# Ledger of designs, part 20: designed miniproteins, single chains, continued (2)

Each design is a single chain, and the fold is of that chain. pLDDT is the mean over its residues in the fold that is shown.

## One batch from the design tools (miniprotein)

Design m4664
Fold by ESMFold2-Fast:
Structure m4664 (fold): chain A 94 residues (1-94)
Amino acid sequence: MSIAEVLREAAEEERELAREYEREGLPTQWVHLERLAAIEYEQMADDESLSEEEARERAKRMRETLLAQMDALGAPAAARERVREEYERHLERL
């Protein structure tokens, strides 16, 4: 699988997580953060100059930023763990 394919799959997984949060009735702000993460992964996938190492570093920064924002919004530990586990899977595939 190419880096671009892995990143597009990661974007779809973030969109699916956003849909799950919406179905579970979680705050709109958390749904919005997951949708923004999906957009970021799509932008990374469209960057033909992006190396595997740069993609991993950017995904790590995205995870840290998202988790910090979710914590600031009062997200429960379970929701934050779900995000951490999703990004761990993305990083393992890069």
Scores: mean pLDDT 80

Design m4665
Fold by ESMFold2-Fast:
Structure m4665 (fold): chain A 77 residues (1-77)
Amino acid sequence: SMEEIIRETMEELGVDERFYPLIYELLRDEDLSEEQVRRVVREAVRFAEGFARGLNMPVTEGLLRLGVDAALISLQE
């Protein structure tokens, strides 16, 4: 399922499990393949972690939302 793919990908990336429901909610209505889900999650996390590090702050839901939006736009190009 999409939820399982998201969980596995986020676990591989070392992301806090509290963010799994957010990522699922953001992607659940998108018609994505397994590979596309894994790619969007990887890009979103990389984005959020990069910005959090630059700002000396923890990863937030807001940063993950921005990362998901950017990754989804990238899939259309």
Scores: mean pLDDT 85

Design m4666
Fold by ESMFold2-Fast:
Structure m4666 (fold): chain A 94 residues (1-94)
Amino acid sequence: MLSEKQQQLLELIQETKKKVLEAMEKEKAPESVKEEYLLYFDIMEHEVRTLPAEEAIKGAINALKHLAEEAKKRGYEEIEKIFEEAIKKLEELL
């Protein structure tokens, strides 16, 4: 069973994933970019279940920062904004 903090982290990761996938469909992002982002979300969800809550949160922040920079380089402004908003919410969980 996940702790309350782990559950909050998982819910935020899942909500962020949903928003990003919807934004990627609108942007008509290549399947390769979608697969890359899905791998990062899979890793984040795995770490929620396997790491202490604080370490999982820090891992998710670092992953989302990397994804935000890549989205910015690709010109995906809506996706970058989604990642930045998720990072702020995760930092509040620390």
Scores: mean pLDDT 86

Design m4667
Fold by ESMFold2-Fast:
Structure m4667 (fold): chain A 65 residues (1-65)
Amino acid sequence: MTDQEFQDELSELLRQFTERHPSASTEQKKEFGFRAVKAMEESKSLEEFRERFEELEREFAEKLA
């Protein structure tokens, strides 16, 4: 897989995340974005990155409650 494929996936997942969480603050979105980038960098496959992203979004949603 190319770095471009990870970048495209990150951009798409973050776009969808923003659409699902329009009420989230700028600070919360920045924190999530930073964690998402780290998850991407640590992932060896797109499947692994998607799984890590879903876990991070679940944790984020719990904090919004």
Scores: mean pLDDT 79

Design m4668
Fold by ESMFold2-Fast:
Structure m4668 (fold): chain A 81 residues (1-81)
Amino acid sequence: SMQEAQRLALEIHDAGPEAAAVLAEVSREIHRLYESGELSEEELLQRATALARERAAQAGLSPDVTARLLEFVRLTVRLLA
C-alpha cells in the first residue's frame, strides 16, 4: 500500500543521511525506468532491486535498513504497475 511504502521511506530516512540519499537515488531511478515505458513490472523490479542492493552495500547500510529499502522498492514498483 502507499501508506506502508511511506512508512518504510520514513524509517529508512530516520536511519541517517546515507540511507536517505540511497532512498532518494533508488526512487528517482524507479520513476525514470517506469517512464521509459519499455520495461515489464518484473524487469523494473529486478533492475530496481539490483540497484538498491548495490547502493546499500556501497553506503554501508545495515542488513535491517537494506531489507526495509528492498521492501520499499517492491511496494513502489507494485503501486506503479
Scores: mean pLDDT 86

Design m4669
Fold by ESMFold2-Fast:
Structure m4669 (fold): chain A 56 residues (1-56)
Amino acid sequence: MEQEKADEYRQMILEAIRDGSAEKGLELLRKIREDTGEVWTPEQEERIRAALEKRA
């Protein structure tokens, strides 16, 4: 992905997770997916989910 926006969103999600808002992080993910218009593969979803559980 060449969109720097995706990287910025990723950081936002990580920050939400750190704040203890794993649920909010997931919701943010959905919004980003819908906003960018790109469909996240199950692999990418799993990665983010793992990050949520690993750090959260």
Scores: mean pLDDT 63

Design m4670
Fold by ESMFold2-Fast:
Structure m4670 (fold): chain A 59 residues (1-59)
Amino acid sequence: SGALKQQQFNEEFIREGEQVLKDADDRIATSAKSSKESAERLKKSIDRLKERLERLRES
């Protein structure tokens, strides 16, 4: 039964490994998205300020 036990171990290892990888990918994606959204909001605020300053310089 050594071969059967090895197959069961391999199947368990694969399932556990796939779950760990999925959880890691989900956390990486969430972190990257949050950082991107924060950067986009900041860029938008800076661009709006630049536009307002430009209008004041042309006054």
Scores: mean pLDDT 77

Design m4671
Fold by ESMFold2-Fast:
Structure m4671 (fold): chain A 94 residues (1-94)
Amino acid sequence: SLEEARKEIGEIMGKTLEEVQRAYREGASPEEIREILLRGFEEVLKKAKEKNVPEEEIKKIAEEMITFYRVVAAAMGLDPEELEREMRKLLEKA
């Protein structure tokens, strides 16, 4: 169960990063790139809950993703603080 959850979460994260890289190369707006990152994060949170990943582990995954996505956002010219704020809102609703 946990092994399967981690694999599926990793697949979602990989797909999100590939989509972001493609969008950035194709000249997508900062708003479009932000939307892709937020959608991918929400999918990870939903998958973790569906697979009954413990709350503490979900929070650890979320913190790691927020840290990493801040770096990605900054590199792509997005506001990392705005992205973190929106990601934390999604985490609270999940």
Scores: mean pLDDT 85

Design m4672
Fold by ESMFold2-Fast:
Structure m4672 (fold): chain A 97 residues (1-97)
Amino acid sequence: MKEEEKKKEEAAKYKLQLLLQEAREEALKKGITDPEEMRKFVIEYLSKKLNLPVPSADMKPEEIEKRLLEEIKKTMSEEELEELLEKIEELKEEEAE
């Protein structure tokens, strides 16, 4: 099994979820409540945060998510990776297994 690759994938997905939550909270702080406007704000916020160009309107949601995950994996530090993995393990314990 490629344990290192799998751990990095899990950490990147978790970080993306945290960034999505942060972007949504920032949108709400600015009074954005419309779903379409919030989605646009979230995409722009994440693109800027990760130093990526804002995706075109023609880009599928799956393609946008893939690009965000790849950039997160590329820019993630070893320390950040370890911290995220520790948090994922805590969540697995919390799910009562």
Scores: mean pLDDT 76

Design m4673
Fold by ESMFold2-Fast:
Structure m4673 (fold): chain A 68 residues (1-68)
Amino acid sequence: MGPGARGGLAGAKAGEAGDAVAAASGAWQTYKNGGGSREDALAAIEAAARGDAAAASQHAKRTMEQGK
């Protein structure tokens, strides 16, 4: 664990927005390729729209799990 990451939080938020978009795009492509749930792919996109990379990644994982 790294204590005192306050200055990194704003940078992490900016990075999270990019990571959230990437996760949502991956989930959507997985769904478009017939590999996953439309609902989870859309939830990943909505999480990315609000900049929530953690939620977007969780929904992307669910999309991939549904594609098995």
Scores: mean pLDDT 67

Design m4674
Fold by ESMFold2-Fast:
Structure m4674 (fold): chain A 65 residues (1-65)
Amino acid sequence: GGPGGAAAVQRLGGVSRERAERAAAEAAKYMKQGNGKAAVDAVSRLAGLEGERAGRAAAGALSGG
């Protein structure tokens, strides 16, 4: 994901920019592999988000160009 993806994870997760960028990068990596579940799991694990919020953060990370 682009810069907007990291910003979305940071806003939803309340985490540092560096941590949000790492979460967004991992999510983008798994989506490139065609594994959306792993992308959501990565955001949940790295940003501490759960359920629907983790899904929204992952979607934001992927749609940020």
Scores: mean pLDDT 73

Design m4675
Fold by ESMFold2-Fast:
Structure m4675 (fold): chain A 61 residues (1-61)
Amino acid sequence: SDEEVIEVLTDMAKSVYPEIPEEEARKIAEEVLKEAKEKNWSTRETLNRFLKRVHEKYLEV
C-alpha cells in the first residue's frame, strides 16, 4: 500500500540521517510517491529521487 511505502522510505531516511525530523522525512516521501505515480517512475527512480531530496533538504537546513 502507499502508506507502507511511505513508512519504509521514512525509516530509510532516518537510518541515513538520524537527526532528520520524522515529519519532514514523511512529507518528502509522500511528495515523491505522488510524483512517481503521476510520472510512472520505476521503483529505482523513485528511491533515487527520494534520497536526493532528503539529502538536499538535510544539507540546506
Scores: mean pLDDT 78

Design m4676
Fold by ESMFold2-Fast:
Structure m4676 (fold): chain A 70 residues (1-70)
Amino acid sequence: TLVLGLYNDTDETLTVLQKTSSQSTPVKVLTMPPGAIGVVVESKDSSVEVQLVDAKGNVVDSRVLSLEDL
């Protein structure tokens, strides 16, 4: 199981996108208002990429975690 903790330190609402090794396109998993803490859990795929996207569509942060790195 992969677990990623996220924090929105911006003054904008961020959209959290998740992409796994089995998916070619990131999917929206949650929305984080300013100062929110979020957690993303992946239990089935060997890797996960999480992107925080602002209201303008800009990626403000990106994290990749793989079971091969654990």
Scores: mean pLDDT 74

Design m4677
Fold by ESMFold2-Fast:
Structure m4677 (fold): chain A 80 residues (1-80)
Amino acid sequence: KELKEEYKEALELLENMSEEERIEGIGVALGAEIAKRLATEEKLPLEEAQRLATEWLEAHREEVEERTKKFIEEIKEKAK
């Protein structure tokens, strides 16, 4: 149901954000996704899953930066 217009709006928002804000935003989104997977797949309490997700993000800062770049490229492709 999502239209190309939504991807264009997302791209415009990302382009108006600082590089630091983009990396932080992706980090928060990844942390939430990891926490959800741990809670659902490993059946961990949400608070424990969130703690483990935060520790993972801190240990993998370079991967978060790479995923941020990849995400922006993906949005650019879908906005065309």
Scores: mean pLDDT 73

Design m4678
Fold by ESMFold2-Fast:
Structure m4678 (fold): chain A 93 residues (1-93)
Amino acid sequence: MIGEPPSEEVLEIIEKTEKALNDAIASNPVLAEAHKKGLLDVWIKIDKEGKAIVVAKINGEEHEILEAKTFAENPEARELALAVLVAIAKNAL
């Protein structure tokens, strides 16, 4: 079975989202500490509908945060998602 590769548009959204996530994690002391301790891992998954979704695993628990496109294109949604990650990570530390 040869899976179809994601479209160039989806790949661009994933790369943009990963860069924004890495920058946000590195610049936030709570997220940076949780990541350094291996308590926080963040990645992009493709859901059953082919949508790229931001996923965070904190202290062994997996959370679906929002669509990668929304994270990449909506600053308000991005800030809210980061605030949620900080709250969860702070309780795990």
Scores: mean pLDDT 77

Design m4679
Fold by ESMFold2-Fast:
Structure m4679 (fold): chain A 74 residues (1-74)
Amino acid sequence: MEEVKKLLEEALRLLGLPVKETQEANMYALVDGLGRLSKEEQEKATEAWIEAAKKGIEEADKALAETVIEILKK
């Protein structure tokens, strides 16, 4: 969805990572980019993804991107 795509792109920009051509590639880049965060920040992002995954993968990806954005804007 357009909303998830925009969130993934913003999270990647905040991590200093290039935005890729596909949403799948952007998702892989975001997951890899989690290694640039602290252990506590990685745990927070992972927990948000797991909780949202109960509603579906798209909701999980959205929650992951939103949590990464929130962490990096502080």
Scores: mean pLDDT 78

Design m4680
Fold by ESMFold2-Fast:
Structure m4680 (fold): chain A 55 residues (1-55)
Amino acid sequence: AVVQDLAQDLLKALEGQGDPTAPLSELAKMPQDQREQAIALLPERYREALRQLLS
């Protein structure tokens, strides 16, 4: 649930309808396996944007 909630919040923010700050912070604190699971829930184009935001 937490991973999916983060992915949904990130998707909403990437589409200009939410604040990415808290979801990105939580995602960065997660183990890499869970972080990659959240990224995999996003469309491919947003996955690249998320990579840039996390780096």
Scores: mean pLDDT 74

Design m4681
Fold by ESMFold2-Fast:
Structure m4681 (fold): chain A 61 residues (1-61)
Amino acid sequence: MKLSFEELKELLEKEAERRGLSETQKELMMTYIETNLKPDDLVEEKEAKLLIENLLSMIEF
């Protein structure tokens, strides 16, 4: 299943909240998504989850 840009952002916010990330950390992740993905791009759900896991690993450092 492919996710829209909005669905990807919602999934990211959900995972960030589940992991207890700060507002600043969430903003950093959102900026990364906005910089590296275009609003018209569709992302496979599996790829989206991998991207989120990678971003969370970087932020947790």
Scores: mean pLDDT 72

Design m4682
Fold by ESMFold2-Fast:
Structure m4682 (fold): chain A 101 residues (1-101)
Amino acid sequence: MESTVVITVELPSADGAMAKLVATEIALRVAKEGGGEVLDITAEGSVARGVVRVNISPEEAAEIAVRTAEEIAEKLGMRVVDSRVRVEGNEARVEIVLEKK
C-alpha cells in the first residue's frame, strides 16, 4: 500500500529554521519506518510542512509522526499542545503545534 503523509509543524515562539528542523526530523523518521521517501520540506514563518510517501497505511504513518513529534518536543524542552490527524483515502494530514514548557 502506498500512502502520502503531510506533516505540518507550528512553533509560534520560534523562527522558521527550528520549525523546519522539527518537520524534517519527523518526515525522515516516517520515511525510514514507513519504507518510503521524503518528497518535500517547506517552511514559512513559524510553520513547516513535510510531505512523505510511504509503503504503510496512512494511519500507521500518522502514528509514527505524532510519536516522533512528542519525542523531539521532550528533548527540546517543549510540549505538544495540539495534534490533529485526518485520514482521507491513502493520505494522512498530521498537524502538530509545539510550545515551550
Scores: mean pLDDT 85

Design m4683
Fold by ESMFold2-Fast:
Structure m4683 (fold): chain A 90 residues (1-90)
Amino acid sequence: EEERKKLLMKAIVYLLKAQRAVEEGNEDEAVRYLDKALEIVKELQKLGMTEEDKERILNLARKVLELAKQKGFDNVAKRAEEIIKVVEEM
């Protein structure tokens, strides 16, 4: 339980940092944060997540994806889509 909550908060922080990086026009920084978030989300897939936790991650990842598409940041969009896929397959 405690480890799951800790990983969830780390994933949320990295997704928020990725969103800010996209808004600031820094694709490389956004990619690094999304790679960190994806790694953590894959660990959360092994531990399991509540529906509320899944919705929190999905909402943030979808927002990052939308912003990335608007900016033409294909590498960011690809990573956001991978995070969404991993969470939806839980």
Scores: mean pLDDT 87

Design m4684
Fold by ESMFold2-Fast:
Structure m4684 (fold): chain A 68 residues (1-68)
Amino acid sequence: MSRLEIVIEELLAKTPEEERERVRELIEQMKRYLAEAKATGDEAAEKKALQAYMEALDVVDRGLARRA
């Protein structure tokens, strides 16, 4: 199991219920881009994977802040 898989699981556990579906979609996008980057060595795919992950973090943080 990679460190990334553990981080993903923790992120989903912290995600508010309303945002979980959106965060799951972003995580699946990240996984697809990571798989593409591994297969092709494409730096753009690696960058898009990171961007999707950062967007997921922002969704979680904003969801939590809005509920506070």
Scores: mean pLDDT 76

Design m4685
Fold by ESMFold2-Fast:
Structure m4685 (fold): chain A 72 residues (1-72)
Amino acid sequence: SAALAAYKAELQRLADQAIAAAGQSFEAGQQLVDQLMAAGKAGTAAVGPEVLAFAQEQLGRVVAAAGALAAA
């Protein structure tokens, strides 16, 4: 559906922005993660569990990137 595609695009954009922000500002990175979680919750309520699964995948990307930055 168009709604599913739109939520997936927004979740991916927020995750990409959070990853980019993590190296520059902890507060900006945290705000983008909060936005990702809020968008995932809203999309899950509007469209269904496929949005939740995708949001969890995108959060996993952010966590992996933050872990790599912390290890450097």
Scores: mean pLDDT 80

Design m4686
Fold by ESMFold2-Fast:
Structure m4686 (fold): chain A 82 residues (1-82)
Amino acid sequence: GGALPYLKKLVEEGVKIAEEGLKEGDEEKVKKGLEILEKVIKFIEEAKKKAEELGDELPEEFLKLKEEAEKRKKEIEEKAKK
């Protein structure tokens, strides 16, 4: 239950869409995948900030997913520049 499985699915879908866009030379598809990844990253950042404001910590699994999404986004952006 909860948001984590859904966010993880969004990261995988975003990567898949962007990688397919890179393979096809479809810049719109690459942008769509990157936008999905960015939305997941921002959601986790927002959740972390709210948890800290309440004197709590976001579970480590969310932070690891954010790091993975940021890494995948960076790799895709670098490939798109070539």
Scores: mean pLDDT 84

Design m4687
Fold by ESMFold2-Fast:
Structure m4687 (fold): chain A 78 residues (1-78)
Amino acid sequence: MSPEQQKVAELVDKLLSLLEGVDAEKEAEIWRAAMALNNIDPEKAIEVLEELTEEAEKKPLTAEEVLERLKEARAELE
């Protein structure tokens, strides 16, 4: 894997560990969204995931909120 892809994977793992009640299907959706963003703009993917991870450490985030923010970031780049 590229260094950027490794960093994205590490951030997704950390983010998912901070989210409660995430099922396997939702987890897979988050992974797909993060990797899709990384394929378009790896630097933006890392930035968004770091922001989401920091936010999740300070206050609870839902899987739906995480997915929406990843989709919004991708839409801005398309």
Scores: mean pLDDT 79

Design m4688
Fold by ESMFold2-Fast:
Parts: C-alpha cells; structure tokens; sequence
Structure m4688 (fold): chain A 60 residues (1-60)
C-alpha cells in the first residue's frame, strides 16, 4: 500500500471532495472506529481506517 505521507495526502484530498453530509458521516464513522481501536493504534492504522471510511462514503 501507500507510504505514510501518501496516505495523509490521499485522505486530505478525499476530505476536500466530500459534501457536508458525507463529511458528517465520515466524522461519525471514523470517530467510532478509532475509539474501538484504542490508544495503541498507530498513525498508519488510523489513516488506513480514515481512507477506508472515506472510500466507502464516497462510493455511496
């Protein structure tokens, strides 16, 4: 998969392309998943979850 910097760039690009409604859904879903992963989750794991949720919401 992508490097950490590439993951950050892709997440930022997708966030900028979302509608207000999609952005709200992403915030809710990402927040819930990050809480479930707990504080031991790496930055890469967090970004991968964000990318996964962003792709799912954008597909809808």
Amino acid sequence: MMSLDELQDRVEELLGSLSAEQNTQVQERVGARIREMGPDASLREVLEVMLEVLEEVKRS
Scores: mean pLDDT 79

Design m4689
Fold by ESMFold2-Fast:
Structure m4689 (fold): chain A 113 residues (1-113)
Amino acid sequence: SPLQEKVREIRELVREAVQAAKAGNYDEFLELVEKAIELMLELLRQTSGAERQSVVDLLKSVIDTAVLLAKKYFADNPEFKEKLIELLEKARKQSTDPELQAHLDEAIERLKS
């Protein structure tokens, strides 16, 4: 299905983001994370019910993974942290889902700590 194809694309972007983080390539990591988030926000506008909830759950997982990788590989880089916070703030403004907005607010707070 189109949803399954997009989910596969998102998972590949996240896999590539993990490799970029391990290589210390924070610019590529940020670009891959942004693309994954943008695709999931698009899917949220196109889905409903259980399928929409699965996209919400996937987006939360991707956000949590991005924060974890940032903390592990880029903790000592303030410029990287600022750019990731800006990316998550942009996603928060583009989200209409209160559950996702709350999760993004928590992720941003965790990065600032």
Scores: mean pLDDT 86

Design m4690
Fold by ESMFold2-Fast:
Structure m4690 (fold): chain A 86 residues (1-86)
Amino acid sequence: SQVDQIMAQVDDIVAQAKALLRQYQAGEISVEELVAQLQTLLDQLEGLLKQMEADPNATMQDIINIGSAVSMVQMLLWELKKELEK
């Protein structure tokens, strides 16, 4: 289903965001590279959330799951930008 396809994309994006954060913490990528890539992933997640909200087969749990992924990436970006301003 379209819902299943969207959820699979959300899971992949969340895994990518976590992998990028681990690479940054290990000193393998710059903070600028991490921020740029996380912003791209956030834009993709927000697009998927809008698609899910428009789907009549989407459940409240589906919306909550994607909303949680969006919040996770938003919080990561907020913390990273806050550290860059120090």
Scores: mean pLDDT 86

Design m4691
Fold by ESMFold2-Fast:
Structure m4691 (fold): chain A 102 residues (1-102)
Amino acid sequence: VEAVIAALEEIIAELREAGVPEEVLEELERLLEEVRATPELTPEQHRALLERLAALGIAIATGVPVEEARAFVRKLGGEGLRALLRAAPTREELLALLEAVR
């Protein structure tokens, strides 16, 4: 859990320097607080954390609202999300995928 906390703190610091919207930073800080409050994550909580991080990453990369990115990640499921992360799609490819799964 400490490694996840350290990684989230580093990501928040880097994104703040990059000028990411405050609402995205606030969501990341809420997620960090939830992880800090939960010393042991269940497999279900690990999956939920990964889905939230992926949604925030998509929102940052594409500029779509966080809620739209969350809906997209939920539609992909675990296998779809892993395939997406492995493919490392461009911003244009991510936007096309978002449209295709609506």
Scores: mean pLDDT 68

Design m4692
Fold by ESMFold2-Fast:
Structure m4692 (fold): chain A 74 residues (1-74)
Amino acid sequence: LDEIRELLERAERLLQYAENVLKDPEAVEKARRTLEEVRRALGTLPYPEAIRKSREAIRETERYLREVEKKKKE
């Protein structure tokens, strides 16, 4: 239960970061898709697979947002 809440909160924070800090349309779309994927996985997949897929999607999006941030600073 706590793990599911943490994953959803983490995905929501990525979307807020993309919207409010990066303000990049592509970053916002990527973060939004990640939140949708996390919600779908937690609702449809067996628990161990749902957690694994959610963590993978969040981690990939975190890397993507980091690259967007670097590009904006250069």
Scores: mean pLDDT 80

Design m4693
Fold by ESMFold2-Fast:
Order: structure tokens, then sequence, then C-alpha cells
Structure m4693 (fold): chain A 81 residues (1-81)
């Protein structure tokens, strides 16, 4: 499974379970192991997954938690520049 597919699955599982803390740790680990191009693709996949979930469910609280994880993961990706 590609890092992009793994990132999407982690976000999907976090929305399903509410475990955004575990998702954050797993995503940060993937970012550390990924190339710059993979990190950019992962961030896009995460953003698209969050938007899709919000459009399908309307769950603003889960969207807020997902956005927080995305910001932390994006910060790690930037630090590896």
Amino acid sequence: MSPVEQAREIVEEAFRTGDFEGARERLLELMRRSSPAEREAMLEAMENTIIRWYLETGDEELMEKAAEVLREVAREAEARD
C-alpha cells in the first residue's frame, strides 16, 4: 500500500473511531519515512478525505479534530524541507 493510500485510510479510520491522537502519531511516522513528493501527495489526499467526510456527514467536530491533525502533520513535512 502506498503512503498516500495509508494516509487516506488513517484519516478515514480516525473519522470512524474518533481516535485522532493515534492517527496523528501514525501520520507523523509516515511523513518521516516519505519522500518530499510523497508528503505533498499525502497532504492533498488527507485534505480531500477530510472535505469528502465533511460533505457526506456534516460532522463539524470531527472535521475540526481532523484539521488539527492535518496542521501538525503539515508542520512536520515543512520541517523536513
Scores: mean pLDDT 79

Design m4694
Fold by ESMFold2-Fast:
Structure m4694 (fold): chain A 79 residues (1-79)
Amino acid sequence: EIEKLKEEVISLLNERLKATDDPERKKVIQDLIETIEKGGSLEELKKKAAEVMGVPESYFKDKTKEEILKELIKRMKLS
């Protein structure tokens, strides 16, 4: 379920936010959390997810919302 994936991603992002002292990085993480919570567009989600992960937006070019959320969970759990 998309809602369960959203909750898991937000939880992991909040853990990263608590562990981060860099103001710019905090802003990027908070912006992604807000985009997920408010149900932003797929394009906004791709852009913000790429910024948080430090990868080009092209890494998410052909991904659905569910695939992006799953990718974020995988990447954050490995870090």
Scores: mean pLDDT 81

Design m4695
Fold by ESMFold2-Fast:
Structure m4695 (fold): chain A 77 residues (1-77)
Amino acid sequence: PYKEPLREELALKRSQLDSEASIIRAQMNYLEQKYLDFEKSSNVQEKPRSEEVKRRIDALGRRLKAVESEIKALNLL
């Protein structure tokens, strides 16, 4: 029932969620590279920055899981 009247809207929303997930993954990859750069650094002063980057990665990971859950819910319609 929902799929028939809302087919185009559901397809658009799914495409938007896929795009958002792709952007989040790209941001996470960028931050993960930065995190590794800070960890590879022998500079102990960079540890607080690596911890901040790690927290941002964790926040993006939670957002990504939320987006993936919404995509999964749409796939069940």
Scores: mean pLDDT 76

Design m4696
Fold by ESMFold2-Fast:
Structure m4696 (fold): chain A 90 residues (1-90)
Amino acid sequence: MELYQQALEYIEQAREAVLKGDEESAKRYLEEAARLGFKLLEQGDLDSASEIAGELSELGDLALEKGLTEVADYAYSISTELNKKIMEAR
């Protein structure tokens, strides 16, 4: 299974958890998506890693809107770190 598709699936599950107010599940899915995003970066798939960073930023916005501040902070942190490393790799 493609790493990019797996990462998107975890982000979708995290989004569903955020909409349900399930902070613990959202954090777990974010952790899995982050792992795959960094793995895409390590493999030189900068475009897919960049898309994952964008999706994580949007998930952070949703989490903040729903009052899940820890989930939002985590999502923004991962998105920022991915984008920084993508810029350094280009």
Scores: mean pLDDT 86

Design m4697
Fold by ESMFold2-Fast:
Structure m4697 (fold): chain A 75 residues (1-75)
Amino acid sequence: SLQQQLEQTQAQLVQAVNDLADVSTVQQLADQYIQLLKQLGASEQKIVQLQVAFDIELVGVEFGRAHPEAERRAR
């Protein structure tokens, strides 16, 4: 189901950030997550908020630094 794909993609995105994966990989997973939310009928406002949150995570990955929140999730 789309909900299961959304949960799986979110888990993969978190793992990619925690593993300090390449920014292109994190962007691809973030894009996939946003597309799944659009298919599920999520509001544009929620999508924009998530895009901003993902941009913050992507900046952290690009500089080779995990956000403090990502460090805690890696444990």
Scores: mean pLDDT 65

Design m4698
Fold by ESMFold2-Fast:
Structure m4698 (fold): chain A 109 residues (1-109)
Amino acid sequence: SKVEEYKKLAEKYAKEGKLEKTREYFAKALEAAQTPEEAVIVAEAARYYVEALLKEGKYDEAIELLEKLPGLLKNLFGEVEEALKILYEKLAEVYEKQGKLEKAKEVRA
């Protein structure tokens, strides 16, 4: 899958600390996705993009992405439980890293 290839590139560049390349391949994964199964791959690619943002201290951008992306994926592919779970679990983790424990609990409910 082209989406899986873009996810692997996003993972590679996130591990290398290359934020702009990670963003590029996350965006390409999102653009190429056509099925609910590929929405799960996009959610996984988004986790790598979030990790790259967090390494640069861009917590607000990471939260904005994780708050907006579930709605976008629902509009494109319907309610893909596995993809939403990946994104909400990562959002809760980011809130916990900021000490926003009540917000993390709300997301996990």
Scores: mean pLDDT 89

Design m4699
Fold by ESMFold2-Fast:
Structure m4699 (fold): chain A 70 residues (1-70)
Amino acid sequence: MEEKLKRAKEISLKNAEEFDKKFQEALRNGTVKSAQIAGDYAAASYWNVSKELGEEKKKEYEKKIAEAKA
C-alpha cells in the first residue's frame, strides 16, 4: 500500500511539472486564457501531492497571470 501511494504522488508531481511547463509557454506566448487553464491544472496536480503546495502554487499562478494582464 505504501508503494502505491508513493507512485500516485510521483505521477501527480510529474503531471504538475508538465502543466507548469505549459503555463510558462502560454504566458510567454501572450495567451492569458491558455496560461490560466495550464496553471489551474498544474495547481490541482500539486494539490494531489500536498494541500499546502497546491494552494501556494495556485496563488503563484494567479499572481503571474494578473501581472501579465497589467
Scores: mean pLDDT 79

